# Ledger of designs, part 110: designed miniproteins, single chains, continued (2)

Each design is a single chain, and the fold is of that chain. pLDDT is the mean over its residues in the fold that is shown.

## One batch from the design tools (miniprotein)

Design m7820
Fold by ESMFold2-Fast:
Structure m7820 (fold): chain A 84 residues (1-84)
Amino acid sequence: DLEKARKLVEQARAYLAQGDSVKATQLAMEAIEVASRVASEEAVELVREALQIIRDSGVTDISPQEAARITGAALLTIGDVLDR
């Protein structure tokens, strides 16, 4: 649910601050997956924060299909909220 996504974003930020970019990216990806199931303004904000964590981590060990799936889920979440 949305609370799980929020906690995942907080954990991802904490790991990024500690220099664990790989763990931060994994948690941010999980947050996007969880948030993408909820069409809400808060879910859009959590997805945006998670994407920023992934960008800031500089990690590229995400498979191309995993990256595409996450990007697609993020865009669908944002688009659905904006269209409503």
Scores: mean pLDDT 69

Design m7821
Fold by ESMFold2-Fast:
Structure m7821 (fold): chain A 69 residues (1-69)
Amino acid sequence: SGLEKLLEAVEKSKKEKITAAELAKLSGLPVTAVRAGIREISEKTGVELDLEEIDTKKLKEALKKVLEE
């Protein structure tokens, strides 16, 4: 799934902050799919994510919640 590719990308980045465009490059997904995936995660978990300066720790924890919980 696209969310699994986002998790792989964020784990590989090793940055504290990342943009949706950078996640698109790392995951191989279109930026529109990255933005849609982040919106879905935010809606399901209640976690607030800034698409221009995404906290990689928050994103990773939110992705794991959606994928594993």
Scores: mean pLDDT 79

Design m7822
Fold by ESMFold2-Fast:
Structure m7822 (fold): chain A 110 residues (1-110)
Amino acid sequence: NMEELRRKIERVIDEGVADTRARYGVELKASEENIRQARELAIEAIEEAIREGKDLLDVAEEKIKELVEKNGDKESAEVSLLLYVMVGAASRQLAENPQLREELIRLAEA
């Protein structure tokens, strides 16, 4: 179920970002539009990584390259940084919770 997979990926990103914020005292300071755009790209990157058996950060780097190619480096800088942080936070959550990673793989194969 693609919708269930997406909802679980959204939760992993949100929980990963919240954990990073709580543990390290950092905040994602950006426009709401750039945060929303980065979040959508992070969901797409994680969904692709899980479905294709790729590394999450490798897919995030591919998405950043596409974004820079399309919009230019300066216009893409904030969204690219946010995307990388969100995917990195999600990657940590999945590394610390192997059962959650396995659940996402099963949903992607259903």
Scores: mean pLDDT 83

Design m7823
Fold by ESMFold2-Fast:
Structure m7823 (fold): chain A 56 residues (1-56)
Amino acid sequence: MEYTAIGRAEGFEEITAVSEGAEVEAMKRVIAQYREAGAKKLVIETSSGRVTTVDF
């Protein structure tokens, strides 16, 4: 099953990641990219309707 995670952080471009095996893997990919970019707060929305906030 394919899962999509869409990340949004103020001052940064929207990042989308896809995983065929696990939703959490798509989310981890988005989190890693925003952490690398220096974001301080991230909101993630998944194709299953899950919404979560990450503080770095």
Scores: mean pLDDT 80

Design m7824
Fold by ESMFold2-Fast:
Structure m7824 (fold): chain A 89 residues (1-89)
Amino acid sequence: SVTVTAGSVTEGGTQTITAKTSDAAADKIVVTLVDAAGNTVFSAVADGQEATLVLHNVRAADAGTYVATALDGDTVVGSGTATLTVTAA
């Protein structure tokens, strides 16, 4: 499994999103942002067992479900999700 941490932040703030797997077979983690309408907005890839995204000056468009998938080559070895909520300033 992948542990994903997001949270809640007010617009203009800073938020760190982390995704981590304990599976040593994982060679990368792919993190995708899915908005409230179900559209994929953003995708990032980190090598190894951990991905860290630091969002500065957070906007409403950064809100949604962050889906992290840990891969061993093309094989999914774990997944997890967390939701970032953004409150208007």
Scores: mean pLDDT 80

Design m7825
Fold by ESMFold2-Fast:
Structure m7825 (fold): chain A 69 residues (1-69)
Amino acid sequence: SREELQKVARDIANWVMDNIEKKSAKELIEGLDEYYARVAPTLSPEQQAQLANFVETLKKWAESKIEEL
């Protein structure tokens, strides 16, 4: 459901926020890719595309924030 997708998105966003100062950009990106690979097979194709777009947004945000540190 959209509610489940929003919950998944929130959980991964919180993981990035909790780890932004503790992990390298490479570790954060790898963690995001591993999370997507684990969760995506449980989702519909439409939900997979939406989650993929959100994960890419988080990767870009994390890269930007680490450059500020």
Scores: mean pLDDT 76

Design m7826
Fold by ESMFold2-Fast:
Structure m7826 (fold): chain A 92 residues (1-92)
Amino acid sequence: SDKLKEAIENYNDLVDSIIQEIEDLALSIPQSRAREELQNKAVELLIEKTVFKKELEESEKDPEEIYKEWSDQLLDYHRQFLAEVQRLLEAE
């Protein structure tokens, strides 16, 4: 399905953009707990691409609905994660 392929590509692009932001932020700070958390999160996000693809392939829901639900949650989790990283930086 074209919609299935588009949802996978759009989610992968979103995850890749978040990984790039996290990696750029990690390079901008000295070796610290905050940097380690950023590096660990980038690795976790690579696994999320595989999980999302499997969910789309196994689900009977519209691919666009699944993409919206997963992308909204990913962005909310990213916002919360960056707030925690900022808290760690302020504590150092």
Scores: mean pLDDT 87

Design m7827
Fold by ESMFold2-Fast:
Structure m7827 (fold): chain A 72 residues (1-72)
Amino acid sequence: MKLTRDQFLSLLGTGRSRGTWEKVFDMVENGEITSVEEFEKKRDDVVNAVHPIESKYNEKAYNELAKSYFGV
């Protein structure tokens, strides 16, 4: 089963990047991001640039989303 928005947001905790990650999730769900390479680009451009200190939290959320939608 694909990861739901609520499950995904639960992986992020309460970090400042949560709203940004919710938008990234919507882009994946809507088909605006269709590959791991596009997802990594969005992660680097949006998440890592804004909240590098939260990278460990973001990495876990990224990995679970990538597994659910891209099979990695």
Scores: mean pLDDT 66

Design m7828
Fold by ESMFold2-Fast:
Structure m7828 (fold): chain A 61 residues (1-61)
Amino acid sequence: SLAENARKAGESGGAGGAAAAHEAARGQDWVGYTEGKNAAEKQGMKVEVKEGGARVTGGSG
């Protein structure tokens, strides 16, 4: 699921978690979004939702 992918990506790095959160938010999978956001934020990245998905700041990309 998108939630599982977001969690796994976040464990590998904040950028991966943020990307997975973006995809989850776009698909309206808010559980996946929350898991990816939490993983990214633990690594010092800011994740915010907007109309078309999520953005990430503070990371290397």
Scores: mean pLDDT 59

Design m7829
Fold by ESMFold2-Fast:
Structure m7829 (fold): chain A 68 residues (1-68)
Amino acid sequence: MSAREKAIALLEEALARETDPAVRALLALVRHEVQRGELNLAGLEALAGTMPPDVAAVLREVAAILRE
């Protein structure tokens, strides 16, 4: 599995568990940016700092995978 595929899989799992429509919209946007190869990693790390711990952990793991 590629780094992009791993990142997308993590985001899909987070989307399946999330009930907040605003957080779901955010995760869907991040997934779209990963699919396009246009994700700003610094922006994602900053965003993770403002999210609940479970969502923050997913976003940080996505950033770590894509930084490789």
Scores: mean pLDDT 82

Design m7830
Fold by ESMFold2-Fast:
Order: sequence, then C-alpha cells, then structure tokens
Structure m7830 (fold): chain A 78 residues (1-78)
Amino acid sequence: MEKRLREALEKAKGNVDIGVIAASLVLSEEFGPQVAALASDKIAKIAREAEKKYGPEEALKVLTEESLRVYRELQEEK
C-alpha cells in the first residue's frame, strides 16, 4: 500500500540513508527483493544527486517523490 511507504519515509526524520532503507523494505515486502533492489538503487542515485546540488532537506523531498513515483509504476504493470 502507498500509505505504508509514506509512513516509512516520514519515520526517516530527514535522513536520506534511512529513507532509502525504509523505501527498500516496503518495496521488498510488496514486490520482492530483486525488484526492490533495482528500484531502491535508482531512488538512491536520484536522491544523492539532489543532496549534492541542493542539500539534505531537498534530497528528502526528492526521495519521497521518486519513491512514490516508482511505487506507482510497479503497481501499474503493463
């Protein structure tokens, strides 16, 4: 459920590394560890690029938005 992913990210308290771990665990439970590993690697790369450009606060926003986007893409298998 998308709600579970949002709740996990809120508990990360602005830490990008904890946020990536939280998203990975939720994705692993829903879609399995292989899919979660690929998705979380992509999310981590995007969030870390945002952290380098804009700092950790903006990186957390990017992490949240990207995690929700990836979650919706995986739910919408075509």
Scores: mean pLDDT 74

Design m7831
Fold by ESMFold2-Fast:
Structure m7831 (fold): chain A 74 residues (1-74)
Amino acid sequence: EEEVRERAVEEMRKVAEEYKDKVSQEALDGVILAVELYSPEEAAEMLEHTAKSSSPEMGEAYQAAAEALRKVLE
């Protein structure tokens, strides 16, 4: 539980670092905050839905974040 959440936060920080020059810091902070406030499953679902309604660059970042969360949950 705690270990899964910590790993999820760490993976989200890596996604934020990768996309920091492509999307706003506010969007990246939102990705990390989602994992801290919601269950990883709920956060992944939220990120997948947000990606579909976002710009191509933001959508790519949110999709990468959701995919990383799904892998942590395996």
Scores: mean pLDDT 76

Design m7832
Fold by ESMFold2-Fast:
Structure m7832 (fold): chain A 100 residues (1-100)
Amino acid sequence: SEMDQIKRQIAVSLAALTVELSGIDFEVDLILRRHSDDPEKVAQAQQAQQQRDQLQAELQQLVAQFNAATTISQLQQISAQIDQLIDQARSLLDQLMAIL
């Protein structure tokens, strides 16, 4: 059904977002290990960790909304919000890669 197809697409997007968040965790840890003596880089990594935690909280809220969704319109709204979080996570990852 159309509902099942959209749910599968959301599952793929949720998996993609989880991968991006794991990438942020990896880069944050790497900066903190390699640049522990650089207070500016440490501060940037810590700010990125706070932004990552906010993205994780928003992801958990969207997962709850996804589990409660009963209409195609609700699923489409959730899908759009997940795509926005993926874009934010990728932007953050790019910023962290520039610090290395």
Scores: mean pLDDT 90

Design m7833
Fold by ESMFold2-Fast:
Structure m7833 (fold): chain A 99 residues (1-99)
Amino acid sequence: MTPEEAYRVVLEAFRAAKAAVEANPDLTPQEKAILARDIVEKLLEGKVDDRTIYIAAQAAEDYVLNGLEAAIETARRLGKATNDPESAEVVIRALREAA
């Protein structure tokens, strides 16, 4: 998969997660974070590598709880920790566009 293909798939997953969270305003912040993570994991399964799924899912959870800048920092930190900076950049691009 090219980085551009991965970006589009991750962006669509983030948009779907955002729409689901917005459709469920009565959920607690923690329940919204779990919902966003679950949607991202399910939509990315089989479409991108497991490290990209992990980074994207954690970033989506952190976005719901702590906002865009925190989610970007989480994606960057996880990409560095897993030696996967290219996957982190794909996730960060998708986060900025979905916000």
Scores: mean pLDDT 88

Design m7834
Fold by ESMFold2-Fast:
Parts: C-alpha cells; sequence; structure tokens
Structure m7834 (fold): chain A 106 residues (1-106)
C-alpha cells in the first residue's frame, strides 16, 4: 500500500488525529517498523491516552490541529532529534486515513 511504502522509507512519522482508531493503527504499524512516532491531536490529553494505549518508548505527544501539515511538522522535529532526514505525516479520523504527506528535513 502507499501508506506502508511511506512508513518504510520515513525516518520519523507524525499522525494527526492520533486518538482515532485509524490513527492508532497507523502509529502501531510505524512502531512495528521501528520508527519514532509523533502523536498529534487537538486534545493533549487524548494524545497522551493514545500513547499509553500503544505502550511504546518510540512515541512523542504533541498538541496540534488535525492536518497533514501538523503531522509533518511534528515528524520533522522527531527526525531532527534522531538524526533522520525523511518525515512522513498522516491524517486520520473516525472514517480512516484522510491524507498523506512526505518532507525532507533541512
Amino acid sequence: SELRELLERADAVGVAGASSKAGQEVAREAIELGKPVALVDRSAMKAVKAAEELGSGLVGVFKGENTVEAALEAAELLAKLFGGRRAAGILADEKGVLGLGEREVA
């Protein structure tokens, strides 16, 4: 799938709408690939709860808008911290995955 290929080539992954079922499924797949994951949600408390449910040390929590851009910005921060150059951003909600983005970190 396009999503799987994006996750495999990324150095860090951001998921906006991270408290949604689809967002948590994307985050889990990224964690299984050994990727640092930024969970982005409008509610910091919902993002924290999603991180607790995932139970992984690879997860960071960010408050942000439910947009691909917010997911990419969070992924860029993680990529820089871990010495990576490729950020992936995913937008998910109750309907599923709504958008994908990729960016090279400067």
Scores: mean pLDDT 86

Design m7835
Fold by ESMFold2-Fast:
Structure m7835 (fold): chain A 93 residues (1-93)
Amino acid sequence: SDFDKYYDSLISLVDNKASLDTIKQKLEEVKDYIVEKIKKSKDPLRQSGLKVQWIGMLTEILLLIRKKDPERVEELKQIISELNSNFVREVRS
């Protein structure tokens, strides 16, 4: 699935010690992709599933960076908070 490709891309970026700015940009692409799918869906269950995929992605990246580069966790939490606030706003629009 396209979601699996985004997941693999994000894992690769973390494994290669990519900057948090690069990781943020890729997460913004994932956010936009999921928001578009939610807005095109008429099924509340599908919309809920897409929201779960978004939160799951953020959680996985946070846990992976906590394991591999714990010094970046607090900065990443701020990025995740901002992205999730934008996601919530955009899906409600």
Scores: mean pLDDT 88

Design m7836
Fold by ESMFold2-Fast:
Structure m7836 (fold): chain A 85 residues (1-85)
Amino acid sequence: SAAQAKEQAFIDRIMQAMQEQDVERLKEILREGVENIEEASVEMLKAMTGAAIYLGAPEELIEQLREAVRAGDRDKAAELVRELL
């Protein structure tokens, strides 16, 4: 589906930016994810959590982000990711 294709493209972009160690590109992708957080699937939120870990986010922020993802709390996930931007 178009939604699955959009999800996979977003995850692939995050993975590529991490593989290339392109911190600026990774932050740009995260800003796009935050701006469109209402459309974010659980898999996209998990990818954003992986990006937060890669960026060296504090353990407390990672724990809160994991909890927001488990709860499906997109607004809280966006708030936490913004702290890395």
Scores: mean pLDDT 88

Design m7837
Fold by ESMFold2-Fast:
Structure m7837 (fold): chain A 88 residues (1-88)
Amino acid sequence: MSDDEIAEKGVEITLELEKLTGKEQKDPYQASRELSASYYSASGIWGIAGDDDLSKELKEKSEEIEKIAELLKDPKIKEKAKKLLEKK
């Protein structure tokens, strides 16, 4: 995955969190961590409810977002994501 692709995914994640919370998000890294945690929590809830397929899907989505968050720790990629977010 290129730096550009990571930055674009960081923006998509940030905008999804803004949509869910109704609050402006300025840090793509922090937004990605928060959204990942939200999906992980949802996975646990649906697992307890007995929907193993949905629980697995939400867990996989949480893990994908967490991988993007780790890559967004790089200052170069983080600044690129912030620049793209400003242009939405």
Scores: mean pLDDT 82

Design m7838
Fold by ESMFold2-Fast:
Structure m7838 (fold): chain A 79 residues (1-79)
Amino acid sequence: KLEELLRELEAAIKRLVEEVGKIDPEAAKVLEEDGKATLEYLRELSETAPEEEAARLLEEVRARAEALAEKAEAAAKAL
């Protein structure tokens, strides 16, 4: 479950980067870097936290993914 959620999050980030990249490649690069940092942070947490707690932390990362999407939208509007 945890690994599956991480794969889904990674795929979602990749799609967001591609969409933003059509408008602003620089904003897409920032989004990609933020996404990578988020995924690395989660992988480290998943190895140290109990699986049930790690599932809760993944819910928080879904919220962070939404924040990244909003950040990408704000960058696009600023153009």
Scores: mean pLDDT 70

Design m7839
Fold by ESMFold2-Fast:
Structure m7839 (fold): chain A 100 residues (1-100)
Amino acid sequence: SPEELIEKAEKEIEELMEKARKENTKEAIMKAVEEILEIMQKTVEELVDQGKVDLAIEFLEKASKKVVEFLRSLGYDELAEEVELIVKDAIEKLKEAKEK
């Protein structure tokens, strides 16, 4: 279900953030962000394929806020800004696709 897909993605994202926090290296943080963005992309693609564009947008907004807050809490402000820009672009593209 769309709800189970979102719950699974949110759990995987939280686990990646906790692992990166424990390791506390720039390499671990950057790798976690790359893996998180891949999870976000795959989850969005599956939700869009199911016709759940509004849920995909809501998921991206909630997940990106958590990831950005996590990165800023660790002092990775520039990386947090990069994530915000990537997600904002993805949301804008989803909103445009919904109108077509």
Scores: mean pLDDT 87

Design m7840
Fold by ESMFold2-Fast:
Structure m7840 (fold): chain A 93 residues (1-93)
Amino acid sequence: SIEQEIQDIKDNLEAAYKALEEQKEKNPAMYKQGELSLAIAKGKLADYEKKEMSKEDIEKYKKAQAIFDQLAELAAAGDYEAGHALLEQIKAE
């Protein structure tokens, strides 16, 4: 369901945010930028939950979910340069 897809994206956001939080002491600038970008993305997801879902919105959620999954993977791998690029992509959406 759409509600399950949104919940899965939220769970992925929280996992990615936690991974970035572990790097707070190692790269404060990257962490701060990541924190802001994730907060913006999380806010957009919360706004979507208040709206009726169109086919276009469903496709947008699936794309966002894939990006969040990639972000979590990159954070786990320690590839913060690629992670920053994905965070900027989420922020722009």
Scores: mean pLDDT 64

Design m7841
Fold by ESMFold2-Fast:
Structure m7841 (fold): chain A 77 residues (1-77)
Amino acid sequence: MMSKEEMEEMAKKLPELAEKEIAAAPPEAQEALREVAKAIQEAIKEGVEKGLSTEETSERIKKASEEAALRAAEALE
């Protein structure tokens, strides 16, 4: 299960990994992927800063990802 140390390392590496993944995606998907990646990064940062459990942080990541995906879909209208 993901520890606090693992979450901190993921927060550090996530921007680099996200940028490489987004660059490899089709142009129309890149904007949506950037929004999802940003939401995940912010959820991890909040979880670490507030000392949340791994379960609470995971729930925040899931919710943030779903909300970002919905906003990206709405922006395409």
Scores: mean pLDDT 71

Design m7842
Fold by ESMFold2-Fast:
Structure m7842 (fold): chain A 94 residues (1-94)
Amino acid sequence: SSAEEKKELVEKALKEALALVLAAYDRTGDPRLRELADELVAVGKEISKLTDPEEQIKKAIEALERAARALEELGLHAEADRMRQLKRELEKVG
């Protein structure tokens, strides 16, 4: 994959991850999901400052794994599984 394709995949994965967490927050009202969404936004901003696509992928994979664990601890197993699927998609290009 080109550097640009890797960057687009990272941006797409993090955008989908954020949307998933925000949808769960809207449905449940659980403030821990708002905190997770805010963390994903902050991590996405830090990743966007990185120039190395491999480092962007690595940081995104780490963020998705943390989000999956947080969702699993909240009993949101379907959302956790989707986070792990997004992680696996990034691992294929990393």
Scores: mean pLDDT 88

Design m7843
Fold by ESMFold2-Fast:
Structure m7843 (fold): chain A 62 residues (1-62)
Amino acid sequence: SPSTALAGLSPKEAAIAQEIISRGVDNTDLAELAKKYGVSVGTVGKLAGRVRAWLEAAGIEA
């Protein structure tokens, strides 16, 4: 489940990951989320990669 996949993240990282899930990975502006949450674009990119890998493993279209 999303909650299980996000269990190891900080509250801020979990919030970013939920935004990516809600918007869709391909429809997410990484720079916008980085600015919104005060993190690096690399941090958001890493979280987007984790979300994509989780969706692929679950058989869900990313």
Scores: mean pLDDT 76

Design m7844
Fold by ESMFold2-Fast:
Structure m7844 (fold): chain A 84 residues (1-84)
Amino acid sequence: MLKEVIKLMQEASDAALAGLLASANLEKGIGVEENRKKAQESIKRVDEIAKKLKELGATGSAKSAQRLAEMVREELEKAEKKYE
């Protein structure tokens, strides 16, 4: 159980970092459609990991993963508004 929680949190962190990088590139106008898709896929992956953590009873880790997903959503929303 503990090893699985650690692995899931590492996967959530890696996915969130990829989503943040994609959002930053989108804000700069680099690969707009590709980076929008990457950021959206990152958010979905982190949300799925948060659900798995909650199912395992790792409530604190699940909340941390949810915060990571929210951070990527906020950065994606900021990048999108620049091209409205």
Scores: mean pLDDT 85

Design m7845
Fold by ESMFold2-Fast:
Structure m7845 (fold): chain A 75 residues (1-75)
Amino acid sequence: MDKDLEQGNLYFQQGQIAYDAGDLESAIKYYLEAAKHFEKAGDTFSARIALRRAGEAARRLGDDKRAEELFKKAE
């Protein structure tokens, strides 16, 4: 549990760094890995936040379909 929370937080931070740098494809990948680890830890709240951040990155990349799918998963 704690290891998955730690990995989730590390991937989430890497996603934020990539997003701020304009590396949107890397941001999506890091946020999705963060969501996976948060889900394994049972932290559904943080997993939903990570999925929404991935959706925002996908939308900014111009991938509206992928963004809509990610936002739906975050509901």
Scores: mean pLDDT 87

Design m7846
Fold by ESMFold2-Fast:
Order: structure tokens, then sequence, then C-alpha cells
Structure m7846 (fold): chain A 83 residues (1-83)
């Protein structure tokens, strides 16, 4: 579906923005709630007819979000250390 493809494209764009702006961790921090929402939405849409697969996809999305959050936290620490 074009709607699902657009969602995936938006998630990729957010990731690209975060990657291109390593010196703007505040922007990345502000994007975290939206990134989490997009990951969860993708998981639900990928397995709408299979509750077990959907639950697994949601758990995977949560794991991916944690990795993204940790990366942003490391960038914030690096910026804090920059004088």
Amino acid sequence: MKEEEEFKEKLKKIGTIMAKNPNDPKLKLELLPEVKELLLYQARRSYPEDEEEQKKALADAEEEYKRIEENVQKLLAKQEAAE
C-alpha cells in the first residue's frame, strides 16, 4: 500500500535527518517520540491479521527504538563535553 510505503519513507527520512545532524542532538531528542510512534505503527500495519506476529513485531520495534534512544543519549553526552 502507498500509505505503508509513505510511512516507511517517513521513518527513513527521520533516520537520515538524525544521521546528517550529529551536532544537533536536541533535534534528535525531540524526534524520539515520533520515531517510536512510527516504529509501532509499522509493526501493527505489517501484521494486521496475525496477533502473535504483531506482538513480536511490536517487541522488535521497541528494541529498535531503544537502540535509537541510546544513540541520541550518546550524542547528547558528546555535545555536553564539547566546550
Scores: mean pLDDT 72

Design m7847
Fold by ESMFold2-Fast:
Structure m7847 (fold): chain A 114 residues (1-114)
Amino acid sequence: AKAEAKRVVEEWTRRAKEIIERWAKKYNIPEEVLALLLEIVEGWGAEQLEAAETLSLAEFLEETRRLNGLLIDAIRAVLAAAGVPEEAIDELVAELQKVNDEMLARLEEIVRRA
């Protein structure tokens, strides 16, 4: 169960990075801004892996909801500060929200059968 939750975190961290890199190329985002976004995603993934190790599965699911919200807020703040157009920010957030929703659904399934 915990091993499956960790695999979900690792898979979704990788997918989030791929989405960000593709989006950054599309919108010609500066390399320093891209590097900061990738650092934020890596930090999110690290906190998720720690939570999966230390918390019960049910507590981990709730912590995942909290951390996902903080990830989206942090990304919006960084991009707004960098002067990225709102339409481009909304596109990235929508794609990341979809990945987060898929991650939560997989974790809910793990919790449900545990």
Scores: mean pLDDT 85

Design m7848
Fold by ESMFold2-Fast:
Structure m7848 (fold): chain A 97 residues (1-97)
Amino acid sequence: SISEAIEKFLEIYREYIENGKLTDEQAKEVEELLNKYPELRKLVELIDEAIERNPGDLEAFLKEARRRLSELPFLSEEQIEKLLELLREEYEVRKKL
């Protein structure tokens, strides 16, 4: 289901943040999920657009991302909160590098 695909995507994303990179197998799994579930691809595109509109402002980015993600009928509030937490964590890791 799309819900299971989102949970798997969030799991891989957390591992990416913790390890600093994806394995080839993890990267392939993400590509397969995005190809199978257009909803997940739309989610990723929406996040990229929110970043592009809010360059260098993490809080503005997260606020817009939350608003726009809440418009997607296939995401629970819990999934949105998990995703926003991971996005914040990724920003802090990138800032360190």
Scores: mean pLDDT 79

Design m7849
Fold by ESMFold2-Fast:
Structure m7849 (fold): chain A 75 residues (1-75)
Amino acid sequence: MPSLDELAEEHAGSSGIARGVGAELLAASEHLGDEKKAKVEGMRAYGREVARLIEDPEVRELALEAGEEEAKKYE
């Protein structure tokens, strides 16, 4: 299965990746003092923002699933 980063590069482009990173940093900043929760919520925000910018509904679903799998690595 392609990684979330690979899906973002191929289907969201550089602007989509930049927006995803911005969403990740914003979500992580809301959980300062809890590193684990900051990483989990940051990764979820990144995956959701990237998925929102993907036009193909099947690829969008894969990006959402990849984001949740990445978030689970920090749980």
Scores: mean pLDDT 78

Design m7850
Fold by ESMFold2-Fast:
Structure m7850 (fold): chain A 97 residues (1-97)
Amino acid sequence: MIDWEEVQRAMDEIIAGITERKLKEENIPPEKLPQILAQKQEELKRIEAEIEELRKKYETASPEEKKKLQERIEALEKEKLVLQAEIRGIQILLERL
């Protein structure tokens, strides 16, 4: 089993640093963080719903369609991981405010 506490602590440190750097590079002021957080959480829900729908389609799909669905699911899972990291980084920065 993955040690989620250790992984989460390490990721939180890295993600907070990356997020702070990106916000500085993009000239995003701290007062906009709550709105950006809400938008990213909304996008995450959309991606999660799409992944679930595609996985259901995968179960009944032809071999050709399964390959296309798998590629789409993998792309969305990657987008989900990036969004989860961005959301976590913003949450950490907001807790400091």
Scores: mean pLDDT 80

Design m7851
Fold by ESMFold2-Fast:
Structure m7851 (fold): chain A 66 residues (1-66)
Amino acid sequence: SDEELAALAEELRRRYGLEGMNVRRVRGLKTLVEEMGEAIAKQYLMREYGLSEAQAEEIVRRLRAL
């Protein structure tokens, strides 16, 4: 739901410092996980947002739960 996407966007801003994160971008990340798989999504999160491997793995797990 958009409420769940908004909640994750807020957490990504607050806990991981991803200032530009919003519902649209979280939805895009969820689609990336679904279409390209977890390994590609993890690699994207690390490169695009400067996240550690552990942070990217946690975020991918949460995206899959949405």
Scores: mean pLDDT 87

Design m7852
Fold by ESMFold2-Fast:
Structure m7852 (fold): chain A 90 residues (1-90)
Amino acid sequence: SMRELLEKIGEVLDKHYKEERESSDPEARERFERRYQLVLAALTHPDLTLEQIAEHLGLSKEEVERLLDEINALMKEAGLPDLRSLVKEE
């Protein structure tokens, strides 16, 4: 289910970016939050464009594409499906 997949992805992000999540640096915590919000937007709103997701997160389209590529690499290492495949099931 989508909920179970979101929980698994969230667990991967929590483990990989634990230092950023638990950091005393607010900029590091903000970077963690941005990754989490990108995953949520991609899974819950597959009809949104990358530009609309970027606007929602207050980031450039290029930054969102970089974050998405980074997260997709982590998904592959964890044996989870590619985020782009979840948005674009054909």
Scores: mean pLDDT 74

Design m7853
Fold by ESMFold2-Fast:
Structure m7853 (fold): chain A 80 residues (1-80)
Amino acid sequence: SLEDIKEGALALLNTLSPEEALAVLEKLIEYAEFVGNEKALAVAKEGLEKAKELIAEGKYEEAKEVLAEAIAKALAEIEK
């Protein structure tokens, strides 16, 4: 399910620094561009911008939650 994918992504991101966590979503953005999935690209870009804003505020746990949700949603769009 989308929730299971989000939980898996969050578990992975919790082993990473904030900068490394951003890089995961940045790689997924590159992949979404490569496969031409505009909807996955849009949700991933929105998640990345929101996560960057939260990191700038020192809200690292909230940033990782946002990244995990964006990863799960983008992967769900790519899998269609």
Scores: mean pLDDT 86

